# Ledger of designs, part 66: designed miniproteins, single chains, continued (5)

Each design is a single chain, and the fold is of that chain. pLDDT is the mean over its residues in the fold that is shown.

## One batch from the design tools (miniprotein)

Design m18279
Fold by ESMFold2-Fast:
Structure m18279 (fold): chain A 95 residues (1-95)
Amino acid sequence: SDMDEVKLVTAYNILSIAKTGVENKLSNDQIISRLKGLARSSDPESKSIIDTVIKEVESRKDTLSTEELAKLAEETMEKLIGDKEIVEKARQRVK
């Protein structure tokens, strides 16, 4: 469905930002900035998911390591998407 495609692309983009942020040793603020950039360029459905992820990670940004913040972003995204098959397909695309 069109909604499944939106969820897949949104999951892929969040996972890609999280993975790239950790691998490139970005700060928590830099990762959050990239998520905010993604939200600005996204459709309303995707933006709603991304904005919720941003709120969760921003609330803990001063207490979490970058790896822990990336994991929180991924876990929050997975709960919001609510479809394990879509999330797994997104993970397979993140290299």
Scores: mean pLDDT 89

Design m18280
Fold by ESMFold2-Fast:
Structure m18280 (fold): chain A 80 residues (1-80)
Amino acid sequence: SELEALLAQLPEKLRPYGKGAVLLMEEALRQKDKKHIESLKVGFEVTFNQARKLATTEEELALLEKIRDLIMKAFEEALK
């Protein structure tokens, strides 16, 4: 998938954040409780903000933004 290909491009310092974000996304897709899904989405945004602070290049920031866009689409789909 496109998300898996982008995650594979992450440098070692950002891999734990990518893994954590995917776990939150996968849990959200299993949930039926919208309040629980919203809580997971907040956890994702916190994780992503920490990853942005560790990014040192424009390419790393662009990669994180592409990953964020795909995961956010999954959260919004889960909230429908």
Scores: mean pLDDT 85

Design m18281
Fold by ESMFold2-Fast:
Structure m18281 (fold): chain A 71 residues (1-71)
Amino acid sequence: DAFLERVRKLAEELISSISDPEERELARRLFEQFLELLRQGLSPREALARLPEVTGAVEITASVAQALAES
């Protein structure tokens, strides 16, 4: 699905900007959860609302969701 590939590319660009390997790994895990929710048919907005409350990684996922909503 071209939409999911675009989501993955945006997330990879944002995650790659994280210098800390631990934060990068956390961001990847949250993004995998986000993709799974999208695969289940949730909107980006609904998927975002279901993610765990953690700093940094949630902001990355929110940025991806916002970019998708504007596309």
Scores: mean pLDDT 68

Design m18282
Fold by ESMFold2-Fast:
Structure m18282 (fold): chain A 85 residues (1-85)
Amino acid sequence: SEAREFIERVVELLLRLMLAESEEEQKRLLEEFLGKEFETLEEAVEAFLEETLPVVREHPELAREVLERYAPAGAAALAERLARE
């Protein structure tokens, strides 16, 4: 499904962002994902959250399943976060 493919891309990007060594690298990764250039990292992060959070909220079980494939510890953290809502 398109939602699964999108969530897989989001999780892959989040893992790359966690491994990024600089804010410049994080900004480039976000720009590549969104297909748009930003002046600041903060603007890129806001645009990323606006694009991604609604899809994750509509498909929380799918987001957890995808994250478990890439980062089992991250999947556990996401499950805990969702359980508090």
Scores: mean pLDDT 76

Design m18283
Fold by ESMFold2-Fast:
Structure m18283 (fold): chain A 117 residues (1-117)
Amino acid sequence: GTTADEIVEIYELLNKPELTDEEIDRVAERLSALFPELSKETVREILKNAKSFEDFLKELQKINPDVAAEVATALIAAKIYKENPDASPEEIMKKVNEYLKKLGLKKAGTSPAELLA
């Protein structure tokens, strides 16, 4: 699969009502590989306590606001792109920034194209 497919899988897992230990380990491994500032242990601890995707992002923001914004941007951008392959980077970024603002997260400084590469 592509990096974008892997990021979409993480998004879908994080939006499940509950995660198995194997799913938690998979998400932790993939996120720490994509975002070296996040340890696998930190991601596992958040996922065991988070009840939703929004809750997961808010817990990440408490630890590192910059990484939380980058993670949210990558996950949301990949999902929008999968559902709308013809969407421009500008349209994706607009929707991502609207979602980040709704959650009270910091605006991302990176483009969706760079995060999906």
Scores: mean pLDDT 76

Design m18284
Fold by ESMFold2-Fast:
Formats: structure tokens, sequence, C-alpha cells
Structure m18284 (fold): chain A 95 residues (1-95)
């Protein structure tokens, strides 16, 4: 179920024509990363999706990621090394 939710947020962030929906989808992925009850494999998947979204040439997708820039900055300190690394790469792509 959590895997389906993560995939749904990816789809909404990439393909929604509505800015608020895109921003809330990115926020949903960030909340998954911050939730201590979520399994680490699901969190790593969410971090990978945020990284893939940051590689997009679509300015609207990048704008949605920038809406969570403060939370993404805090996630660079995440205790899981793979999540921290993917978040650093995400931030580099948003410049």
Amino acid sequence: NLENIVEAFKNLAENSSNEDIRENAVKGLVEILKNDEVPVDIKRKAAEILYELSKSNNDEVKKALISEIAELTELTKHPDEEIAKKTILTLKNLK
C-alpha cells in the first residue's frame, strides 16, 4: 500500500496540471521520508523519486520541489546514508 502511495505521488508531481496538486504530492513524499514508522526501503524509494523529479527539464516540476526546499535541506542530515546522498543530489539539480 505505501509503495502504491509513493508511486501515486510521483505520478501527481510529474503529470498534474495543477500547481497545488504537484506541491502537495512533493510534500507527501517528504512526509514519508520524515515518518519514523515508514520502512527504510519505502523511504529510499521516495528519496529516489524526488531525485528523479529534480532531473526533470519541466520548470513546473522543479517549482514543486522548490516549494519544499527547507524540508529537503533538513533531509540532507537524514540518518540513512542513501537518503541523505539522494537529497544532496536533488538540491544540486534545483540550482
Scores: mean pLDDT 87

Design m18285
Fold by ESMFold2-Fast:
Structure m18285 (fold): chain A 80 residues (1-80)
Amino acid sequence: SKAEEIIEEMKELIEKDPEKAAEKMIKLMEERIDELPEEVKKVFQDAIKMLKEKQKKGIKLTKEEVELLVKILEDALEKL
């Protein structure tokens, strides 16, 4: 699915550059969100909002925290 493709690309971003992964993940999700069904789109919108709130507060997410977010997205998609 398109959602699975986005998740795999996010995993690659985390592996290649964990310090910039959150910023790149936001951009990737925003660029591709319109390809997703509405139910799936909502899950990704919530993830984008969470990451942007962390950025607004100047909070740097760890590799483990961005990996956990991807896992939460995978688990949410499996329930759809």
Scores: mean pLDDT 82

Design m18286
Fold by ESMFold2-Fast:
Structure m18286 (fold): chain A 78 residues (1-78)
Amino acid sequence: MTLAERKTVLAGFELGVTRSALVDVLGLDPAAVSRILRDAPTEVDPLTGETLYLLDEAQIDELAALIPEEVARRLGAP
């Protein structure tokens, strides 16, 4: 599976993502996620009160590289 194929499961994440979505849904390592998100700008979702992280292209690329192939396929990557 290519990086571009893994990035399809992160489509829209530049608009805001929760830490739990990355760790619990995508199965990413919590320490790696925390490191990548450290410098990301944050907003609070007014409906849920959850912290949303606004990801840049470099952060999306780094997170996509960490997604297991099985998880990416399950979430609709080709």
Scores: mean pLDDT 76

Design m18287
Fold by ESMFold2-Fast:
Structure m18287 (fold): chain A 82 residues (1-82)
Amino acid sequence: MDKEASDIRNSIANKLTENTKKYNEVVFRYPEAGELAGEAAKSATKEAWEQAIEEAKKLGPEQGEGVQAFRDAYYNLRLLFG
């Protein structure tokens, strides 16, 4: 664990940049879907993310894909921290 800490930090920084880019694309094109993703991230629960994706799909399939992509990147980031 200790030996790889620096490598993990670099991976986290890259994931954070990618997550921010995807989130901003969703927020810019459909603010409501971006707000749903933000609320799910605050709760950090699987159920909150599933609900956000389902609500975003009601706004449009593209918005659902955007929230799903942000969720996947968010959980990958948490796996690196855990």
Scores: mean pLDDT 67

Design m18288
Fold by ESMFold2-Fast:
Structure m18288 (fold): chain A 70 residues (1-70)
Amino acid sequence: NREEVEENERKLESLYDELIEKYSDTPKEKELLRKVFNGEKLTEEEKKYFKEHLKDKVKKIMDEVFKRVN
């Protein structure tokens, strides 16, 4: 919970990694999705690709995380 932020972040990262693997069709998509969910700064090229190709995948991953966390 709030005091266990680091542990909860690690559990969420593991879940995101699982779902990124599930929804990624290519290694490039996997790497970019990992950057997004890790909160890494995207380049302008990566932002464009994300907006055009990955928004739906991010939504599906977030929906799955929400359902599993309850």
Scores: mean pLDDT 76

Design m18289
Fold by ESMFold2-Fast:
Structure m18289 (fold): chain A 86 residues (1-86)
Amino acid sequence: SPLERARALIEELEKKAETLDPESKASVERLVDELRRLIQAVEEGASERELTVLAFAALAAASEVYLLTGDEELLEKAREALKAIL
């Protein structure tokens, strides 16, 4: 399911954060926070407009992680998880 994919990504991000420098770790923690907000909004039946705004915020956070870490595969996984939710 889309939510299982998003939760799996959060678990992967939390493990990756343990191996990163402080600034990169902070960017991953921001992405995890945005993904958790999006998951909660989906479970609470938020409007398509609200889900789109939250997904955009999560994508912006994922882009910041990419700029700091160079991890293109992680950016692609985030894009795929967000697309599956919308």
Scores: mean pLDDT 88

Design m18290
Fold by ESMFold2-Fast:
Structure m18290 (fold): chain A 87 residues (1-87)
Amino acid sequence: MLSFAESVENMKKTILEVAKTDPAKAASLTELYMRIFLQELREAGAPEEVIEEVERLAKEIVDAVKNKDWKKLEEKFEEIIRIAEEL
């Protein structure tokens, strides 16, 4: 199985690639991937404070995709990857 950090890195790569051709699809995929990731964290027994932090960052990533702010998207994904590395 992929680590949480590897899973998030793969999400970032996929979303950035899709966003080049279809930003609307990239936004939908971001929302789907973040829901799945948050559920996986909950099932793995991640601490409540970690889940809350990732949920906040996930919302910021969705907003960044909708606003086509690719720099902010990369920055917020990097923050989630750092959190995932600590799990």
Scores: mean pLDDT 81

Design m18291
Fold by ESMFold2-Fast:
Structure m18291 (fold): chain A 81 residues (1-81)
Amino acid sequence: MELVGVRDGARAIATQLVLTGEAVLERADGTTLVARTPEEAAEALIEMFKRAGLEAPLSREEWTRLIEEAMEEVREQLAAR
């Protein structure tokens, strides 16, 4: 799995969290999970990778940091205008 895909996923979640306060993630069984924090989103992503039979590319802590960094970038982009 390419690192670019990991960063794009983190940015999509970060954008939802900054703009709406919630990131909605759909599981393979059709149920939805609502994450309100970077930590909740990181846990959901790891669960989704495991359910898909894939190894999670990052740990929970690494995902949380990436999402937090992406959230700051999104906030800066919005605040600049």
Scores: mean pLDDT 75

Design m18292
Fold by ESMFold2-Fast:
Structure m18292 (fold): chain A 84 residues (1-84)
Amino acid sequence: SQKQQIIAELQSIIAEVQSLLATIKDPELKAYAEKVLQNLQKALAEVQSLLGSDSPDDILRAEILLGIAQLQLGVLKLLIKKAK
């Protein structure tokens, strides 16, 4: 279902951030990545709550939160590349 796809994609993003975090050696970048991970875990909890009612508005808000999560992952990847 649409709900399961949004949750699965958020879980996939979280897993990728966890994998990236394990490879970061720079302490400052690692601290930033840990903050991103915490924010993503909070977003997952919110999405799971929002998708309880199956309303179009709740699904739209969940899609927005997924979009924000994708942007956060993108920023982290760019910072890792820039730091070498």
Scores: mean pLDDT 84

Design m18293
Fold by ESMFold2-Fast:
Structure m18293 (fold): chain A 87 residues (1-87)
Amino acid sequence: DALRARAEQLREEAEQLRKEAERLQAERDKFLADGQARADAAKSPSVAQGLLARGDTYASYYDGEVARLNARADALEAEARALEASL
């Protein structure tokens, strides 16, 4: 059952990628929430806007990584399904 073992391995790899994506998503959301709290506490609108803009720029990096990890997980899950269909 090499095909079954390979399908299980691909699913485990996909799950690890999903967990990493969730971790990065949580870090991104926390960073944005912390930035929003600082912006809300800011005494001037220009300072608040600057804090939000920096947060958005940083978050965009994590959005890209999350999308990449999820796309890879989707591909591995599709490969696992194809192998399982061959059993």
Scores: mean pLDDT 86

Design m18294
Fold by ESMFold2-Fast:
Structure m18294 (fold): chain A 77 residues (1-77)
Amino acid sequence: AAQEIIDRVEEKAGRTFSEEERKALIEQIRAEVRQALAAGYTPEELLALAEEYERQGRLDSAEWARLVAELLAAELA
């Protein structure tokens, strides 16, 4: 889950993260999932937002929205 996302981010960045950088990224991901839950977002709404970001050429924002949607879907299952 969160580890797989970090591995994807490391691949995209072309480098491995330090243990502290991995912790910071995991906490950021957790905070965004908690925020989405608190705001009442559904995974489907986050996927729609990701498609809109992709259409605008905001590929990093689109990928992030998809990752949060995937984790939110897992949390709700």
Scores: mean pLDDT 73

Design m18295
Fold by ESMFold2-Fast:
Structure m18295 (fold): chain A 76 residues (1-76)
Amino acid sequence: ALEELEKRAKEGDPMAQAMLGVHLASRGDLEKALAYFDKALEIDPKNTEVQVLKALVLLRAGDRERARALFAEAEK
């Protein structure tokens, strides 16, 4: 299951990239989680759900400034 998710994420599936990001964040690997959310947003920059997930991970990492900017973009 996880191996298939990692394979699809490497193939450029933004849903798989977002799901892998959530999995990594749940393990406390916030830097890798952010990298996968960034890949998903490169493919679909207006994905509000991924913007919110990235903002929540940034808050957990202590980066309140970038989190606030993403929440503001998600409102538009």
Scores: mean pLDDT 81

Design m18296
Fold by ESMFold2-Fast:
Structure m18296 (fold): chain A 80 residues (1-80)
Amino acid sequence: GPVELARRGGEVAATGKPEHETGGALTVIGAGIDAELRGDRELGIQAVEEGLRTARERGASETAIRMIEKALEGLKKKPL
């Protein structure tokens, strides 16, 4: 599901390889956006939060973390 996909994205973002950093962050963001577009905004927020947590725990770059954080802020600011 979206949460599991986002966790994998966070892990990929933390591999220390530039090509994986952007791809991993975009996977986390994409999982959240896809869930919201399918009508589950709460699941989308949960997925991005889980991916962000995983990226931070595994030492992803500041660039990857900021990218995910900015997407999470956008998801949280949408009206009901």
Scores: mean pLDDT 83

Design m18297
Fold by ESMFold2-Fast:
Structure m18297 (fold): chain A 64 residues (1-64)
Amino acid sequence: SKEEAREKVEKAAKEAGASKKTAEALFEAIVDKSKYPEAARLVAKELGSDLEAQRKLHKVVVEL
């Protein structure tokens, strides 16, 4: 469901070390793909040195 998708994204973002704002941007990108580039930019800004965390977080979003 939409609520389960939000919870999964919020959990994955928190575990990766991303902010709640970045989690919200990623969830919006699931609903509206035009928002994905900005969400990806926020992920890169917050997690930039941790490429494995970025990969895992993006995988959760893409698989939803």
Scores: mean pLDDT 82

Design m18298
Fold by ESMFold2-Fast:
Structure m18298 (fold): chain A 71 residues (1-71)
Amino acid sequence: MSPLERFRAELEALLAEARARLADMSPEEIRGWFERRASALMAAVPAADRAGALAALARTAAELEDLIAAR
């Protein structure tokens, strides 16, 4: 698995965990938790994959906001 494929899989796992946490956490708590976890994942991304990782992160963040709005 490429580093970018792994990063996307980890973002999908974070989004699934966010869905589970929506019942127990405020939107602000979920955003803070997501930002901390996503920041840690980004730190592990190789320089060559950074642009692709930022694009994937932006898409996942938008999906998280859609989940929060649907609540």
Scores: mean pLDDT 84

Design m18299
Fold by ESMFold2-Fast:
Structure m18299 (fold): chain A 63 residues (1-63)
Amino acid sequence: LKEKILEALKRSEQPVTASNLAEALGVSKSAVSKALRELEKQGLVERDEKTGAYSLTEKGKAA
């Protein structure tokens, strides 16, 4: 799932919410949110506190 999230974010030129990723990947929002938290902890994605949307970090783009 984490790999699919990273691929989806690489394809998007704008931050994406957990809800949008859940719909795109056909999985639950809770599963996506858990994976996003793990990716954020690894420094691969970052969350915009204002919008709640996620984007790739430089490290995430290189992965």
Scores: mean pLDDT 77

Design m18300
Fold by ESMFold2-Fast:
Structure m18300 (fold): chain A 74 residues (1-74)
Amino acid sequence: MDSNVDRIAQRLQQEGVPAPVAHGVSRMIMGMYPTEDEIRQMSRVLSTPDNRSKLKNRVDTVLKDIGKRSKEVR
């Protein structure tokens, strides 16, 4: 459901991921590619390998937490 993408995006934003990047990543997690605008913003912000590594670690942490807590889906 669309709510899954929105929920993941909100969770990532709470962990410090910028909103456009959070939504783009959430779409990728759900098996979709980000919008062109989201890709452009992500590429601009995450042009450094260090930023990309930090983002991936944060995303992985959030995903593990969500998967472990089925209750978060309600």
Scores: mean pLDDT 69

Design m18301
Fold by ESMFold2-Fast:
Structure m18301 (fold): chain A 72 residues (1-72)
Amino acid sequence: SREEIEEKLREIGQLDLESAVAALREMIASMSDEELVMFDEIRRNSKFSEEEKKNVATAWTAVLREEAERAE
């Protein structure tokens, strides 16, 4: 559900960068296409604290960079 994804993202936002990246990768790998759409909506429109938003955004950017490197 949206609430479960939001809660998971809030938990990830409280982790260090390396742990947050690992947790995001695990979460995304287990998600359906519908859940990935919900994740993107929650990530962009989150009601998280500014610190949690920054941590999630930083970890997500790191995931995208690592995926780009793996595509080579």
Scores: mean pLDDT 74

Design m18302
Fold by ESMFold2-Fast:
Structure m18302 (fold): chain A 76 residues (1-76)
Amino acid sequence: SSEVEKIVEEGIKKIGEAKTLLEQLEALGDTIRRLLSVADKETVARALKKMAEALRTEYKDDLTADFAEREANSLE
């Protein structure tokens, strides 16, 4: 849905622009909670995997991407 896509885009930007690891993880946690409030687990898992890929490629943030992938796998 367009709402899921918007939450993902906002989450990627917020995580990518965060200056500390704590802020990155807090932004990821907020994004996960928002996604779960509007979509089923399968849709959220796919969204988190796409978000992880963007974090790795655009921001070189492997650590936060790994956390996103682990959460996605736990939903499946």
Scores: mean pLDDT 86

Design m18303
Fold by ESMFold2-Fast:
Parts: structure tokens; C-alpha cells; sequence
Structure m18303 (fold): chain A 66 residues (1-66)
């Protein structure tokens, strides 16, 4: 399991990867609908690019959120 903090539409979300399962939780001002959309987008990203590429992109997003 890996956890990342990402900035989306000016709001913070927690993205968790557990194998191929992507979970997104709002942390600051985000809605559940935005979290669900992010989860769907990252899940598709893992399927298309593979876990390693998705992890690199999530790490970059986490760094950018700081």
C-alpha cells in the first residue's frame, strides 16, 4: 500500500494504491464526487500505464501539492 497527497481543483485529496485498487478520500474542501472522479481516472491510469508509471506520476503530484 502506498499513500499520496494530491492537489486537484485547488483541493487536497489522499490517493491510496493497494495493488491495482485505487482509493481517493477528500482531505481539504474536496467533494466525494471529485474523489470518485479522481479514483476512476487513476484506476484507468494504472490499467493503461502500469503501477510503476502511476506511482511516479502520483509521487510527482504529491511533491507538487507541497
Amino acid sequence: MKEFTVLYNGKLFRVTLDGDEVTVTPLSGGTQAEADALAASWSEGVKRLGEDAALELLAAADKAAK
Scores: mean pLDDT 78

Design m18304
Fold by ESMFold2-Fast:
Structure m18304 (fold): chain A 78 residues (1-78)
Amino acid sequence: MEVAEKLAKQYEQEGDKAEANGDYRTAAVYYMKAGEYYLLSGDKEKAKEFFQRALEYARKANDSALVTAAEIALKLIE
């Protein structure tokens, strides 16, 4: 649906902004949201890309809860 894709792009932009500011934890959260909304829009490849990016930034933030959430999301999308 159009709304899900629009929200995915908005969360992607917020994640990119957080990444540029070195806020890796916030970037991971927004990339998780982008992945969720890409998945709801039917874009499984984009969802996988953003869950993988969320995992990368969760690891950089040393946030074990976000790492686990991103790993679960990647497992469920397979």
Scores: mean pLDDT 87

Design m18305
Fold by ESMFold2-Fast:
Structure m18305 (fold): chain A 85 residues (1-85)
Amino acid sequence: SMEEEARELFREVYRALMRGEPISQETLDKLLEFREKLGEKEVRRISAEALADVMYEEGKKAGIPDAEKDAQDFLDAVRERIEKE
């Protein structure tokens, strides 16, 4: 689905940013297309879920003891904010 494609693209973007890699214009254009088709609220939710997933993956690899909790706390806070808008 388009939502699953958007989630994976955001995960790829966040992984690239964490590695210090540049984001291509083609990727940025596709993110804008998802925003137009899914809407701002849904894209913000998907982006937050993707960031939480990458935070957990990288934190776990780095041996951060509270990586799962930190990622979940971040996601819960963003979801609550989005739902109140």
Scores: mean pLDDT 85

Design m18306
Fold by ESMFold2-Fast:
Formats: C-alpha cells, sequence, structure tokens
Structure m18306 (fold): chain A 75 residues (1-75)
C-alpha cells in the first residue's frame, strides 16, 4: 500500500476526477459507444487500484463506484 501522504494525494486526485466527470456527464453521453466502454473499463481499473492503495478512502471509493454505475447506465 502507499504511504499515508502518498495515499492522501491519490485520494484527492480521485475526488477531483469524480467531480470533473460528474460535471461533464452530458459530454460523456455524446461519446461513441466504443469510447464510453473504454472509459468505463479505465474507471473500473482505477477503483480496483484505489481499493489496494488507499482502502481507508472509503468515501471517494464509494463516489467512484456511484459514478461508474451512472456511466454504465448511459451505455
Amino acid sequence: MLSEEEGAAVAAQAEAVVDETRANLAEFAKLPPEDRRRAIAVLRGQIARLREQVPWATDVIARMEALLAELEALL
């Protein structure tokens, strides 16, 4: 696992990505289905890495999982 300092930085970056993606959900819906599926696969991988590297960041992990569900609903 990452150090607490490194983990805090990773968690903060993940929160920023969630906020940016939620603000741009309408643009995501305009992407071709292939690009949407690829973005979803990338997000799934990022969630798995967060669970391994910063398992204590439960709030951001839950927010990313909720975002994943929203993106999958747009497929």
Scores: mean pLDDT 79

Design m18307
Fold by ESMFold2-Fast:
Structure m18307 (fold): chain A 64 residues (1-64)
Amino acid sequence: SEAEKYLELAKEYKDNPTLSSAYYILAVGAEVDKMLADEEEREKLKKKADEFAEKELKEIEEKR
């Protein structure tokens, strides 16, 4: 998905905080847009987004 692509780019550019942050913002925007398209998809994306955000935040915390 578009959001997954941006999240991978954010991880790849972790050493550039400005660029990494920009990709995280783009990923969130893409997830929100997809979520609004369908109610069933919205519920699935909410769970996936929450799980992925928690995992990414923990990975960033552990690397620092």
Scores: mean pLDDT 73

Design m18308
Fold by ESMFold2-Fast:
Structure m18308 (fold): chain A 100 residues (1-100)
Amino acid sequence: AEPKLSKEEFEELKRRAAEALERLGLPEAAELVRNAKSALELVFELIVTLSGLAGESSGEIKRKLEEIVDEAVQMIRDGEPFEKVIRKILEGLEEVIRMS
């Protein structure tokens, strides 16, 4: 059985996600992420937010955001734990921030 994500680990992942979204100029999405009550809600909010951002973006940033979303969706389909999905999304967001 997959170990359950601890409250401390979950709060840290929400904090990291919110900070990354604020750095990308998405303060409203950052608040939604801070208010997520489960790893599933956090993953859902991240995928929805990044899909929207990709739709409003162009060039290499658009391509990278689409790659992050596609990878996250594939990991969910493959039954990967949501913690791993969140961590992969956060890695991709740090790359997007470096490109900006």
Scores: mean pLDDT 84

Design m18309
Fold by ESMFold2-Fast:
Structure m18309 (fold): chain A 87 residues (1-87)
Amino acid sequence: AEEHARLAIEHAREASRAAASRPDGPVGAMAGAIGAAGGYFLLRTGGPPGVAARTAAQGAVGAAERSGTEEAKRHAEEAEEHARLAE
């Protein structure tokens, strides 16, 4: 569960980076970064892995939706799969 939560957080970070690579991607990058940071914080403070992973996955989806990049979309899909497995 914790390993899948960490993977969801990592994919949210990658979705944020993919969004940030666009000149107009700051809002998408911010959504991914907030989700990744929130998930990481929840894991560090002993929160449930499933909640941490879901928080990261929601950020990754936000990055993909706002940036429109295929790379961000792939990372969002991976984050959502890991969030499901973290429960």
Scores: mean pLDDT 78

Design m18310
Fold by ESMFold2-Fast:
Structure m18310 (fold): chain A 65 residues (1-65)
Amino acid sequence: SLKEELEKIGKEISEKTKELVELLRAIRAATNPAEKDQLQAKAKEVQEKIGELMKKARELREKAL
């Protein structure tokens, strides 16, 4: 159902948000520039995935009766 699909997306967004928070903490703790760059790239990928999930949830809500 739409509700179940939205709940699944919401859970995935929550999980990705927690991953992003941990990456931001790791970036702050990192002292190696190369490590920081890699962590920043991963954080960007996670942010983009969150954006895609939010867009999917929005589209599903817009198509709801």
Scores: mean pLDDT 85

Design m18311
Fold by ESMFold2-Fast:
Structure m18311 (fold): chain A 80 residues (1-80)
Amino acid sequence: SEELLEQTLADIDSLADKAIKYAKEGNIREAGVYATALRILGVGTMVELERLGDFEGAERVRQHTDDALARVDKAVEEAK
């Protein structure tokens, strides 16, 4: 359902926010744990939505995951 898709996007954001928080604190190991969880959730949800024929939902998850990972990568790079 659309509601379940929106919850997944919110969970992606929550994992990204945790990764960014730890990166800003200089805890790159913990940031990596949350970034990995984010990748697994995003890719797994995208693949399952494509299997179900929800290509629009899959594209939304893909873009949201890519944007979230870019935010995390930027925070890690800035935390030098």
Scores: mean pLDDT 87

Design m18312
Fold by ESMFold2-Fast:
Structure m18312 (fold): chain A 114 residues (1-114)
Amino acid sequence: SEAPLDPSKMSRDELVEHTQRLRERVPGIVADLLRSAGASPEQVAEVVRKTTEALEEELKSLENGDLKKSREGAIKLTGTMIRVVGLSLDPSATPEEIVAEALEGFEEVKKAAE
């Protein structure tokens, strides 16, 4: 069967490759958003570490064949990114508020993937 023609039937290996690309790119995007918002290097490093841990747990879930947990993690990842981007575009938001939202959101992603 041609799994790539139906995303709902994508193979585990294809989802692993996609998640590896997210692991390479998403921490950098989050770091750039936080730096733009005025977060300290220590705050940026903490959120980047948390983001990386969440994506590594997502990848581990995929490698173990748990597609349901992987999909739950992907939904929570999308929600977290929308909230973090939204706060980063709000001039009234503090760096501390953006950092707190990111840390909580990526913790939820990690827990969904476990």
Scores: mean pLDDT 77

Design m18313
Fold by ESMFold2-Fast:
Structure m18313 (fold): chain A 87 residues (1-87)
Amino acid sequence: MDKELEKLVKQARELSKQIEASSKISSQTAAQISGELLLVVAYVLEGDLEGAEKAIERVTALLSSVTDPQLAQEYGDLLLQIAKLKT
């Protein structure tokens, strides 16, 4: 597995754990975000960067209602990893 792809998987896994542990996010919303993050990873592994971008848009919409600076930073790191795979 490519090192950049390995970093993406690690970032998505870490973000999912932080979302699950957050008391500011409902279990339902956390499950929805985790499902979309799984789709992001799946699309990236398939080489479907357009599908990954669409899944990221849905994660962005779900996270826009959550005021958590740490989650915002982790999400930003995930976007940067996807951008590196695209270039």
Scores: mean pLDDT 71

